Designed miniproteins, single chains, continued (4). Designs and how they scored, part 19

Each design is a single chain, and the fold is of that chain. pLDDT is the mean over its residues in the fold that is shown.

## One batch from the design tools (miniprotein)

Design m12628
Fold by ESMFold2-Fast:
Structure m12628 (fold): chain A 100 residues (1-100)
Amino acid sequence: RDKEIARIAEEEYKKLKADEEKRKEAKEKLLKELGREEIERLHEELKRRRAELEAFVAPSETLELQRRVALEMADADLEEFAELAGIFLESMKSAREKVS
């Protein structure tokens, strides 16, 4: 049952992860499935945090460096999340179809 679905999902995940083209396709499919509302909610949360950091006047070079690193990480995290979640959901779908 669940063990068989997990095994097949792991095999599909490895297959998708090894293929850069399939990884990108899985990401695009996830973004469509999540719907605009979920994506916009995540973007709005990151926008608020980013706007707060952009408006911050750093009194020292150390704080200015930390501010820039935080802004860069906020942008990178969303893309990595979308890619990994995409291949995960695609592998789960494939596993469920094969166990039907």
Scores: mean pLDDT 59

Design m12629
Fold by ESMFold2-Fast:
Structure m12629 (fold): chain A 69 residues (1-69)
Amino acid sequence: SQVELALGILQSQAQDAGKTFDASALNRLEEAIKANSSLTWKLHEKLLLYVGDRSTVTAEDVEAVLAEL
């Protein structure tokens, strides 16, 4: 599906940056992408910048970034 493809891209890019999404972050991202699939590219860049040196992305991180979009 389009959502699975978008989540796969976000996970792959996070992994390339040395980061992982926890289960709550993946659930929140799935909801956001279902609501607006064009957010995928905006979310990628902003999430990586927001998390910085932390290795795990949480649902709270996703919510903070979505509030800026």
Scores: mean pLDDT 79

Design m12630
Fold by ESMFold2-Fast:
Structure m12630 (fold): chain A 55 residues (1-55)
Amino acid sequence: MKKEIDNLIKKSLESNKRGDTEVAIVGLSSLLTSSRNSGDKEGEKKAQEELDKIV
């Protein structure tokens, strides 16, 4: 569900803010792939947008 994806995105962004950018990118990329495989277009979009902010 969107709430769970939002929480995982938030944790990835927190890792990036602490300087763990690689961990954040890996986490968001995994969420993006998982969302694509499940057909969750909103989750995919959110994960992609957060990745775009980091890289």
Scores: mean pLDDT 74

Design m12631
Fold by ESMFold2-Fast:
Structure m12631 (fold): chain A 95 residues (1-95)
Amino acid sequence: SSFQEQLKKIVEAYEKAVKELLEKYPDAPEELKELMEEAIRDLRKLAEDPNATAEDAIKMLEEKREEVRKLGNSPVARAVETYLGLALHEVKKML
């Protein structure tokens, strides 16, 4: 598969994980919900961009993980950090 096709699958997996997490933690802080939605949006934009690289996706995911770390140490924040880390791991396999 092309990079864009593989990235689309990663986005789909991340979006599914986020949906399941929000069903488990409906009272999650709005800042975390917004950050999760922003990561999905940014990943989709990269997956639709024919000039986007794995390095672009890695940089974006690492920046989002750092933003989550600043929002505290709740179970939902740790789950989001884990999901971003899993997406990052999958993208790094494309290097």
Scores: mean pLDDT 84

Design m12632
Fold by ESMFold2-Fast:
Structure m12632 (fold): chain A 87 residues (1-87)
Amino acid sequence: EEAAEAQKAITEAIKKAKKVPDITVTVTKETDGSGEERLVATVTVSADITEEQAKAAMDAAFKVIKDAAGGDAASAIGEAYLKAQAA
């Protein structure tokens, strides 16, 4: 499934960073307001992480995803949302 494949690609890219704490990536297939189906990726950072760690994790995740942009993750995702749940 497209969503599962994109989720795997993003998760592997984030793992590759090594310096990023535990991040959960969820990819779903949704229909937007115009009736167009697309893949939506939500990246969630644990609330147990300090604000500085959350910021560093998000920056690292963006960098890793950007560096892998030509891969399946970038091409399969119609839009992405970053959601930080800092304490």
Scores: mean pLDDT 54

Design m12633
Fold by ESMFold2-Fast:
Structure m12633 (fold): chain A 95 residues (1-95)
Amino acid sequence: SILEEVERLKAEVDSLTPEQLREALGRLNEILKELIKNFDKLSPEEVKKILDALMETAVALEQKAPENDLELRLQAGAIRVAAATLKVVVDKELE
């Protein structure tokens, strides 16, 4: 499950090295791309749960990133913004 993978990544963030943080961000970005490709195939409720988990995981990765790792921080921020944008679309579908 996409949701289970994101929740696992979130749980592991505090134990990751800087190299593993980059790998986690790469995987999170691939999950986001997969979600976008399958957006119309999932229920709005399922998409919302995945987006909430993606946003929370991206925030955790950004907080764990070293202050001088601007690339890592920008990548985490980009995922968070993209997930938040998609959530606005999903929230309108649930109204």
Scores: mean pLDDT 81

Design m12634
Fold by ESMFold2-Fast:
Structure m12634 (fold): chain A 90 residues (1-90)
Amino acid sequence: SEEVEDLVRLAKEDPTEAVDRLVQMARDNPELAAEAIVALLKELPQEAGDAIVRMVGKRMTPEQREAVIAHLKKLLTPEEYERVVALLTA
């Protein structure tokens, strides 16, 4: 989606603004936020993607985090899922 592609571009130029946007996406559309997290981790260097996902996890409410995690389970392998959940809950 264009929104996910825009977020990946933003994350490369301004990680702080990307975190703010992804937190807003998690509140408004947790399915889209899950897709964006997957795209970020695939397209960014591992350390950069991991840092963004950790910060997003810290800024989400428990309810928002649970909703995003539920969608991630459908998008990822079991091993990838456990890794991303660990980043979000760190």
Scores: mean pLDDT 89

Design m12635
Fold by ESMFold2-Fast:
Structure m12635 (fold): chain A 119 residues (1-119)
Amino acid sequence: SAAHDQIVAIFQQMAAQIVALLEQVAQETGEPVVREGLAQARQVLDDGLARASAASPEDVPAILEETLARITAILDDTAQKSSVEGAALLNSAKQQIQELAQQTLEQINAIVAAAKAAA
């Protein structure tokens, strides 16, 4: 459906922005543990996107929230293993990711509500 295609596109855009933010942290820190955390976050985002692509529109908000909880856990674990500067940059990225996620969730919920009203 048009709603499903739009939701998947919004999820893809969020995933790309999260990867870009974490890539910046990896480049600034130069720490292998941050690069490993980024690889884990990419896998979680890829899995979340695959699940969202296969799901009904109504189920995507829950998939997004679960995906973000897993990313947050990865960032927290990575920060504990990083330098003080690395942990500070990761915590800043986490805040930006949470703000982006909230905006994404609001957009998806609006599309789901509109599709439900049209059905």
Scores: mean pLDDT 89

Design m12636
Fold by ESMFold2-Fast:
Structure m12636 (fold): chain A 80 residues (1-80)
Amino acid sequence: SPPEPSERDIQYDEAVKVLTPLLREALEALREELRAQGASDEEVRLAAQLYANRVFRELEKLLEKGKPTKEEIEEIVRRT
């Protein structure tokens, strides 16, 4: 049997379930804004990847402090 997931792994999975729809909406808004500003498809792709990387990095920092709240996850997505 696989090892039992750690408390951190469970908290991460729960946080990702909250984050996923918020991140998807934020990424769609970011892509639309950048395209409206005349950004290339490659520039949009790179910006979206960098944004997603920053969001997950901030989520990992919250998880080091304990179980994140929905408001804390929403705040990460709102940070530019």
Scores: mean pLDDT 81

Design m12637
Fold by ESMFold2-Fast:
Structure m12637 (fold): chain A 67 residues (1-67)
Amino acid sequence: GEAGARNGAAAARAGAAGDSAAASTGFYHMWKEGTGEMADFGKRGAEAGRAGDAAASSVYGQLAWQA
């Protein structure tokens, strides 16, 4: 939905800025509150964020925004 798209865009911007903590928070909400493809990208982004991979988190945020 629109909230999921906004959260994906915000996570992508945070990841691009190197803020993996902010990106991980956005991805966690997408994973827990989202559905379908956005939830899947949220889960993968949250996992990448926990691993400290801000670049991967940025990519998953971008994919969620485009979905």
Scores: mean pLDDT 61

Design m12638
Fold by ESMFold2-Fast:
Structure m12638 (fold): chain A 55 residues (1-55)
Amino acid sequence: SNDKHVQDILNVTKQAADQTRQRMQQQGVSEQQIQQTVQDILDKGQQQADKVRSS
């Protein structure tokens, strides 16, 4: 179902965002840059989920 696919996309997106945040923090990247990168990942995941939901 579309609902399951949407949930899978959102779950994968959240995991990717969390892993990216951890890696960037370990590399000493600024919190501002981390926030921007994480937000971009979340936004793209949400757009993909919305596209599936509307299909």
Scores: mean pLDDT 85

Design m12639
Fold by ESMFold2-Fast:
Order: structure tokens, then C-alpha cells, then sequence
Structure m12639 (fold): chain A 74 residues (1-74)
């Protein structure tokens, strides 16, 4: 569904905005990403999204969380 693809793209764009938001603490960024990941997983479950796509989206959230943690360690 093109509508599903659009919604997932919007969620992934929001992930990038959160990662780059200098007004948010590390903890606030991680909490917001956890909420967005939950929303993305629920959306994908409701639409019977293939496992390979689900894994790709999970990977995007994992990469974002890793980047936030690495930046905080500097």
C-alpha cells in the first residue's frame, strides 16, 4: 500500500529529526525513538508487512539509537 509506505517514511523522517534535535537529552531521544518504534511495529503488524521490511525498519531504529549513544559517549 502506497499509504502504508508514506506513513512509514514519515515515521523514519521523524526518527532523523529526533536524532538531530539538539534541544533533547540522550534519554529523551531514546524514549521518543522507543515510542516511534512501537508505532511503526504496530502499523506494520496491522498491514501484514513482510518480515524483511520489518527487519529493515527495526535496523533503522537500532542504528539511530546506537548513534545517539555513541554521540553521548564523546
Amino acid sequence: SSELERKLAELLMEVQRIVLDESLSEQEKLEKLDELEKEALELMRENNVPQDVVERVRGTFEDAKRRIREDAEK
Scores: mean pLDDT 83

Design m12640
Fold by ESMFold2-Fast:
Structure m12640 (fold): chain A 116 residues (1-116)
Amino acid sequence: AMEEEKRKKLEELREEILSKHDEVQKYIEELVKEGKMTPELALKVSYTLILIDEVYIEAELLGDKEALEKAKELRERVFKLMEKLRKGEITHEEFEEEIEKLIKEAEKLLEELRKK
């Protein structure tokens, strides 16, 4: 009963978050269409955003306000990197390196949250 209710709440939160991804996916698709992002980088960005959303869900369920703010900051950093990539202010290689750093930060935060 309790696990079933928790799973249902997680599924509802995931659906709400995924509905926000429509705007993000459209932006990523535009970058790929413009030749400013490879399909492989687009998949890596999508993975990073899903990982950040998992942090957001766990932090929300735990009431961890610090982790919620960090998840928001990580998402904003992804968008700033995509804007820099679109403007040609950062190379594909530099973009991928920064995304990999964000993945590691999000993974570490998620591990710490899941230990609680």
Scores: mean pLDDT 80

Design m12641
Fold by ESMFold2-Fast:
Structure m12641 (fold): chain A 118 residues (1-118)
Amino acid sequence: IEEIIEKLLEIAEELSKLIKSEEAKEYALKAIEALREGNLEEAKKYLAKAWEARESLSELPVLALLQAAIYLQEGNIKKALELVKATIKLLKSLNKPEYKEVIKRLEEIAKELEKLLE
């Protein structure tokens, strides 16, 4: 499960480059750092601040993946899977070529999470 969390954080970090709000981006990166350190309370704090500072719906994928990583740290695989699937749907709806590889990586993560629930 730690490997799945790291994969989600790598994707969130890549997608953070697309965040238009510098404040939201800074808080998202701090949430990623807190999650890598295992500091769940700090991660939740920075994710909440990133949500408040967001300026665009295109920032939702990063925030959703960080919330999914938090759910995995809490052992809530079902809620994490739901958010990963919602993020895949959102990225597909945005129909941008730069999201193709991210979508594939998230679909692989979704399959890994589904196997953990079987």
Scores: mean pLDDT 83

Design m12642
Fold by ESMFold2-Fast:
Structure m12642 (fold): chain A 85 residues (1-85)
Amino acid sequence: SKLDELVEKIRKEKLPVSVGAVLSGKTSNKEANEYFEREREKLRKLFEERGAKLIWTSPEEFEVKHPYDGVVMKLRVEIYMAKKE
């Protein structure tokens, strides 16, 4: 899925000296929610290991339709920033 591709891309990217972003989401499907929660925790841990701090969370959830199964997802964006040294 496009969401899985985005999560994997962010996970594989090295945190820039200035900014990193996490895309998080919630669906009506419990199994999908558990999967995304595990992936989000992995991303947060990666950013923490690089000294990044959460600086912004989207004020609204964005509704998107999953491209393959039609499941509606509500997405939240979290932005992390590492201190420039």
Scores: mean pLDDT 58

Design m12643
Fold by ESMFold2-Fast:
Structure m12643 (fold): chain A 81 residues (1-81)
Amino acid sequence: SLRDQLKEQLLSMGAEEKNLEELEKLLDPEQFTQVLQAILRHLEESSKMGLAEYSDANKMLSVAVNGLRLREEERRRREEE
């Protein structure tokens, strides 16, 4: 599937499987695929510009996971109140 291909590409670029698993748990399959596409696109664009060494797949995944966790916590807190 497209999702599996994107996961495989990110892993080949040094992404940590744990970060991918956490991201997958926070998103539905469609959103997960879109986020992976966005990260991969950014890494590919940086590589084409000669900036690949300044692009860290794990850092991007960590930022995405943390951002989503904060949004989900805020949403749950708002719904619980």
Scores: mean pLDDT 71

Design m12644
Fold by ESMFold2-Fast:
Structure m12644 (fold): chain A 77 residues (1-77)
Amino acid sequence: MKSREEVLKEIAERANEVGEEAKNNTKLSEEQKKKIGQILLDGMARAYELLRQGNYEEAIKVVEEAIEEAKKIIEES
């Protein structure tokens, strides 16, 4: 079983990797980069609120959904 610390670290690392991928993508417009950043920020904020409430599985889901949405924008560009 993953500890709370491991879950938090994994969430932060995955979100940061997707954010860096978007930032370094020369085919994305500034509007698309802003949208991806907002999706990741919203997902992380919701995940931290869920983690504060002890809802670890929902926190993981929220970040995974945000990452999938961000990746979809990257792939569609």
Scores: mean pLDDT 78

Design m12645
Fold by ESMFold2-Fast:
Structure m12645 (fold): chain A 110 residues (1-110)
Amino acid sequence: MAEVEVVNVSEEQRVILVTTKDRELFERIAKDAIEGLKKLIEEEKKKAGIVIAATEKDEELARKLAEEAKKEGIETKLLVNKSAEETKEEAIKYLKENDLELVVALHLEE
């Protein structure tokens, strides 16, 4: 099961936080998000990014997914050992600092 929260930072800026404890679901959601964000950036000309967050136990998976996102030209931030709330705060900060319209933040819990 994944929990989804939409944070409206401004009228034109949003963070979508997705939290799950299911590693396989996390990987599937991340790959789907990378494909969707690539299309949004290339076709819609939107400024969009991704935040990938996991515990140290899943750091290798999170790093691999972050590298895949970076390879596709997506503004990408990796977070390790942050709570869902801290991940949300960091995603909002990343959105503002990079003048992004959308950040998809994916958080894998223990």
Scores: mean pLDDT 87

Design m12646
Fold by ESMFold2-Fast:
Structure m12646 (fold): chain A 91 residues (1-91)
Amino acid sequence: SLDKLWASLSPGAREMVDKKLKELQDTLHLSPEEQEQVRLALLNAVNDVGGEISGVDVTVRQASDGNLVVSVSATSSDGRIASETVRLPGK
């Protein structure tokens, strides 16, 4: 399950993800639904890369049309990278 994959992240990787999600919540005033979409995208990236996870990253860009583009990535210990993108309405 995706919850099991989340639990498989290193303590440092989980801390980085939780810190970044909190920063996004505080800065962008994400709704619970929008925060869940970002979290699910991260879990999908973890599932897609497979194997042992060595790192995760989250970046945010605002497009000229006002929409937010959130990019998440997961890196395996083997050096493989998987990424997912979430588009949120700019408000």
Scores: mean pLDDT 74

Design m12647
Fold by ESMFold2-Fast:
Structure m12647 (fold): chain A 77 residues (1-77)
Amino acid sequence: MLSEEEQARLDFIRSLLSPEEAKLLPDEVLEYMAAMTSGLDEARLRAILEAAVALERAQPGAYSTLELFSRALRLAA
């Protein structure tokens, strides 16, 4: 179960995405990113989210949650 703080972070991440982008990324990916991006500044978080959306748009379902996050983090660096 997500804590209230984790749920608030997840809701914040969803608010940074358009409704279409939020539906493109699986809930598991968004939950994982909410946990792993705690304490990152908004600009860094936005860059990671944009990279994840771009990867998923290019090859839908090609990456696991961990692979998608790792690639997005590398692209955003």
Scores: mean pLDDT 78

Design m12648
Fold by ESMFold2-Fast:
Structure m12648 (fold): chain A 104 residues (1-104)
Amino acid sequence: MPSDVDQIKASLDKFKADVISLFPELAALANQAKDQVIAIVEEAAATLDDESRQRFTLLVNLFLIAASAEVLVAHRQNDPEAARQALQTFVDNVQALLDELKQS
């Protein structure tokens, strides 16, 4: 069975590809966001207990759904700045979640 980490990595690859398809000018930022989130996910897998890892995985998937929706809205509005902000917010939310769960 694929691990939760492998599932998140696959979802991040798809999200990155979708962002680059909609906003080719954001390719470097999309690659950076993916790499940053993968590093956070790997730290979560190494440092969190089973219950915190389940909560982390659920919330990261919800953040990814929200970021995907924001990028689609930005594309419909022809607003690459909104798409750039959505990528940054996604990375920041995933990092903040790890920091919160490590204190629990």
Scores: mean pLDDT 86

Design m12649
Fold by ESMFold2-Fast:
Structure m12649 (fold): chain A 100 residues (1-100)
Amino acid sequence: MSAVERIREDLATLSLAQRRRLGVTLAQLLAKDAEELIADPRLSEEQKEELRRIRERALEVARTLLDPSASDAEVEAALEELLRIAEEFNRLVKEHKEQL
């Protein structure tokens, strides 16, 4: 089972408030991991640009999830975006491992 599939299944059993808290943590960790990879001199400029986009999108998700005025629909959309970002990041990490 992929990490994304497991997270999606776990999220389905949680309340929106619980998913919001977990989502903030995951988005912040994803942004940090992307930032650390951007500093790796072994990555191409194209890969670094993809990681910069992932970092910015993850930070935007965290911002939405931390906003107390965000609607339930905006929170759900941000959580779905987070899962898409995680899948893209996992793909880039696999590509990086193949280049090492």
Scores: mean pLDDT 81

Design m12650
Fold by ESMFold2-Fast:
Structure m12650 (fold): chain A 96 residues (1-96)
Amino acid sequence: MKLFELIEKRFEAEIELIEMYKKGEPKEKIEELAKKYAPLTTEIEKLWEEMKPEEQAEALLKIAELGRKVMEKAGVKKEEIEETVKKLKEEAEKLL
């Protein structure tokens, strides 16, 4: 599913941006990479609106999986990560 590929690329970009920030890369370089990947968010939102509920549920589960990795890299507390993941899974179950 094309939506899954775009979600994966968006989260990979987010992880790369977090790692660049932690490494002390210049702000301008980080912002340039962020701008390069910004169109992915718009494309994901457009595809989401055209998806069936079952496909949206699968996408939410994928977002929960990848979001966990991004939040861990960003240093988010374990309890907050688990709460966010649980909420996304509950929304996915509601669509099924």
Scores: mean pLDDT 79

Design m12651
Fold by ESMFold2-Fast:
Structure m12651 (fold): chain A 88 residues (1-88)
Amino acid sequence: MKLEEIRKKGAGLFRVGAEGTRSALLTAAQAAMEFPIFEEVGKAVLEAAQQSEEYGRELAGAAALMAETGEEGRKKFEDTLAAVKAAL
């Protein structure tokens, strides 16, 4: 599978997680971890969601933006991850 296809699938999973129920958020994070390039991102979303559904959703939304936009979204994801880690 090409990197672009993997990024598109990851973006869709994180978007479902950000917009869905807590169960959908946890399932989407676990599914994203099946892709090596999203293993660390999916794990971070899963860990945040287990402690706080709200922070998990924020981080999933930032992860979706990163997967969709690349460089621009990556900064937003890194900033969001730092804020979530500080709040936990």
Scores: mean pLDDT 80

Design m12652
Fold by ESMFold2-Fast:
Structure m12652 (fold): chain A 86 residues (1-86)
Amino acid sequence: GMKILEEMAKRIALELARRLPDRVDLLQALGREIGKILDDKSLSPLEKAEKIREVVERRAREYDLPEDVVEALMEITEEGIERLKE
């Protein structure tokens, strides 16, 4: 549940900070969107993970993120979703 979502959000933030340190505005915008999803009490943990994946995918496309960054972010979101499908 929540621990998986928190770890997913943390790993996304760390990968972006490590690989794209100059894109602070992207980090802040994505962090705000993920924070809103995590705080949404109407969503199940699985629905939150799926919404986080959607937001990450949309932002990766919009900002033309490097392929290696996109791959790392997608792996993090997919791992989180699979763990929540139990």
Scores: mean pLDDT 83

Design m12653
Fold by ESMFold2-Fast:
Structure m12653 (fold): chain A 87 residues (1-87)
Amino acid sequence: SSEREELLKELEGFRKLVELTSSPETAAALLPLIEAAKEAVERGDYETAIALLEQARAVAREHRDVVSAAASDRLLARVRELKEKEE
């Protein structure tokens, strides 16, 4: 769906944001979670994507990366919205 394609673009944007703005330690922790969440969305596995983004948000908060924490929170809302619209 176009909504899933848009979410995948937003996840790719988050990956690029982390690569450009996060510390190396934060990026090393977040990038695998973002990639796994992207793969889960591609499969339509929104429950796994939500769990991975909740982990990403927790990691960002632990590392005091407020920008990545905010991005994770926004993407969580988007995945939950898309899950509710899917049958």
Scores: mean pLDDT 88

Design m12654
Fold by ESMFold2-Fast:
Structure m12654 (fold): chain A 86 residues (1-86)
Amino acid sequence: APVVSGVRAYPSVADVGEPVTITWTVSGPTPKKVTVLDSAGTVLGESGSEGSITVTLSEAGTYTLTVVATSDEGTGTSSPVTVTVR
């Protein structure tokens, strides 16, 4: 299964509707799909094999985000990263 590590969000404090860039590193098999999820499992963004995605968050609050990489050989999930939106 792919291993997702080095997850970072910039900026970590954003305004409502401000683009937030999320970056990560994948080790092992190349992912077919990478998904960024909130703590409720809501999909905030999807990428292919890229190590970054830009998402916009439309409501103020604290978001706990995870990155899930899916491949033919299995699924890898990152440690959470936190973004504060105000």
Scores: mean pLDDT 78

Design m12655
Fold by ESMFold2-Fast:
Structure m12655 (fold): chain A 73 residues (1-73)
Amino acid sequence: GPSAAFQKQIALDLSSLESGISSLSSTSPYKPELEQKLQQAKQAYDAGDYDEALRQIEDASVLVLKDAVYSVT
């Protein structure tokens, strides 16, 4: 199964993502999709599907970058 170190890393990444999303402007067009992906990542983590949790976290990271570009463009 997944290593304890891998599980701990996913938990830390989830906490960081949640904090990051909470800090975004309420007017961000990406915030609803980011909140949905955070929820999907948490559900996958709770189900023991750490690979899916990581995928959702990575997808959310791409959206955070898109939000940053949108905010300055």
Scores: mean pLDDT 80

Design m12656
Fold by ESMFold2-Fast:
Structure m12656 (fold): chain A 92 residues (1-92)
Amino acid sequence: PLPKPVPGPLSPEQQARIDEVLATLREKRVELTIRISKDGTYAENTFWLPPLDNPRLEADVRALLEHLAYLEEQGKASWELKVFSKKKRKIK
């Protein structure tokens, strides 16, 4: 099932943030972690998402990020994205 659409447009800043994250995932094909917290009582969960291998998965991830951004603007949650790569290059 697809995430429920959020009412109204997101702020330009949130839209730009989502676009930058999706561009990074398309280029790097790395696992994505999402951390969610609530005001007053913090509960942090890290979720690993698969790489963006197809347009449908990208659309699903975009819808999830738009929903989280909407909740953040309402003061109900906060989220951050961390992109990790398992391959280490030697430090030059």
Scores: mean pLDDT 60

Design m12657
Fold by ESMFold2-Fast:
Structure m12657 (fold): chain A 77 residues (1-77)
Amino acid sequence: MQTALELIEKTAEEVRKIYLDILPDTEESKELAEKKAEEVREELLQIAGLGNKSLEEYKKLAEEKLEEVRKEAEKLA
């Protein structure tokens, strides 16, 4: 059974992978990927802390955030 916390952790990991896939293989890119993953994780944890959304709503928010992150990474490349 997937919990909101599991979804958030998976989303943060996907953010890191998106940045690492799109940006050059440098230490700066790795640092940026880790920072962005942590920012998204903290943002989603804050939203989950409000306790007023369903798991389906959190999944939609995670998908929208991943699309946003991909566009941001592509602009930096």
Scores: mean pLDDT 77

Design m12658
Fold by ESMFold2-Fast:
Structure m12658 (fold): chain A 90 residues (1-90)
Amino acid sequence: LSSEQLEVLLQELTQKAKEVGINLTPSLQQALASFLQKNNISSVEEFLQLKPSVFIANTKDLSEDAQNALLRLWRDLNVNDGIELIKKAV
């Protein structure tokens, strides 16, 4: 993942975080960027497609606060997508 691709992805995820009521501080943005680079995640779709067990395992190297914040972001974005799909189907 190039620095340019990482910056674009980080901006997209930060915007989606705001949509679900999560404010990513600069320190959380750094933790997220590190996670994305380490796991070669290049798109929002790849981030959301992570399995819970894989996501948890791949965040073990982060601080507990960062682990909890990123897990919440991943969970809430997946839940929001599911709710949006149900609303469109009804």
Scores: mean pLDDT 72

Design m12659
Fold by ESMFold2-Fast:
Structure m12659 (fold): chain A 72 residues (1-72)
Amino acid sequence: GLAAEIEAELAKIAEELKKTTDISRLVGLVLRGIGLLLQGELAGLSEEDLARIRELYEEAIKAAKEQFKKLD
């Protein structure tokens, strides 16, 4: 279902963020993560599904912040 697809894509984004050396690509991956979170909210997913998605989104943002520090 949609929740599982969003969760899988956020996990993939988090892993790609850890490997990214291009700032434009890093920003694009972060924007994609934001879009996935909004898609889940707009689709009316359960609070339980949204809680898991928010946790995965936070992990992706943490990966982005750590990777960005290495590129500065």
Scores: mean pLDDT 86

Design m12660
Fold by ESMFold2-Fast:
Structure m12660 (fold): chain A 81 residues (1-81)
Amino acid sequence: SKEDVEEFLKKVEEEIPELTETVKKLYASEEALLGRTPSVEEITNSVLDYLDLAIRMSTDPEHIERLREIKKKIEEIAKEV
């Protein structure tokens, strides 16, 4: 629901503030593509796909470790909403 998506976005802003703008952009893109409000699962999948690509393209071990930590936090947040 829209309420669940709003809770998801709020938790991302609170726990992973550095990712908030990226998640909002992915949400807007997904909403435009679908012509409707994305589900939590749909936005979560978009965010996880973004993070997986970022991990694959990164050559910095410390950056990769941080992205993997962020990925785990996103998965945990999605389970809570």
Scores: mean pLDDT 85

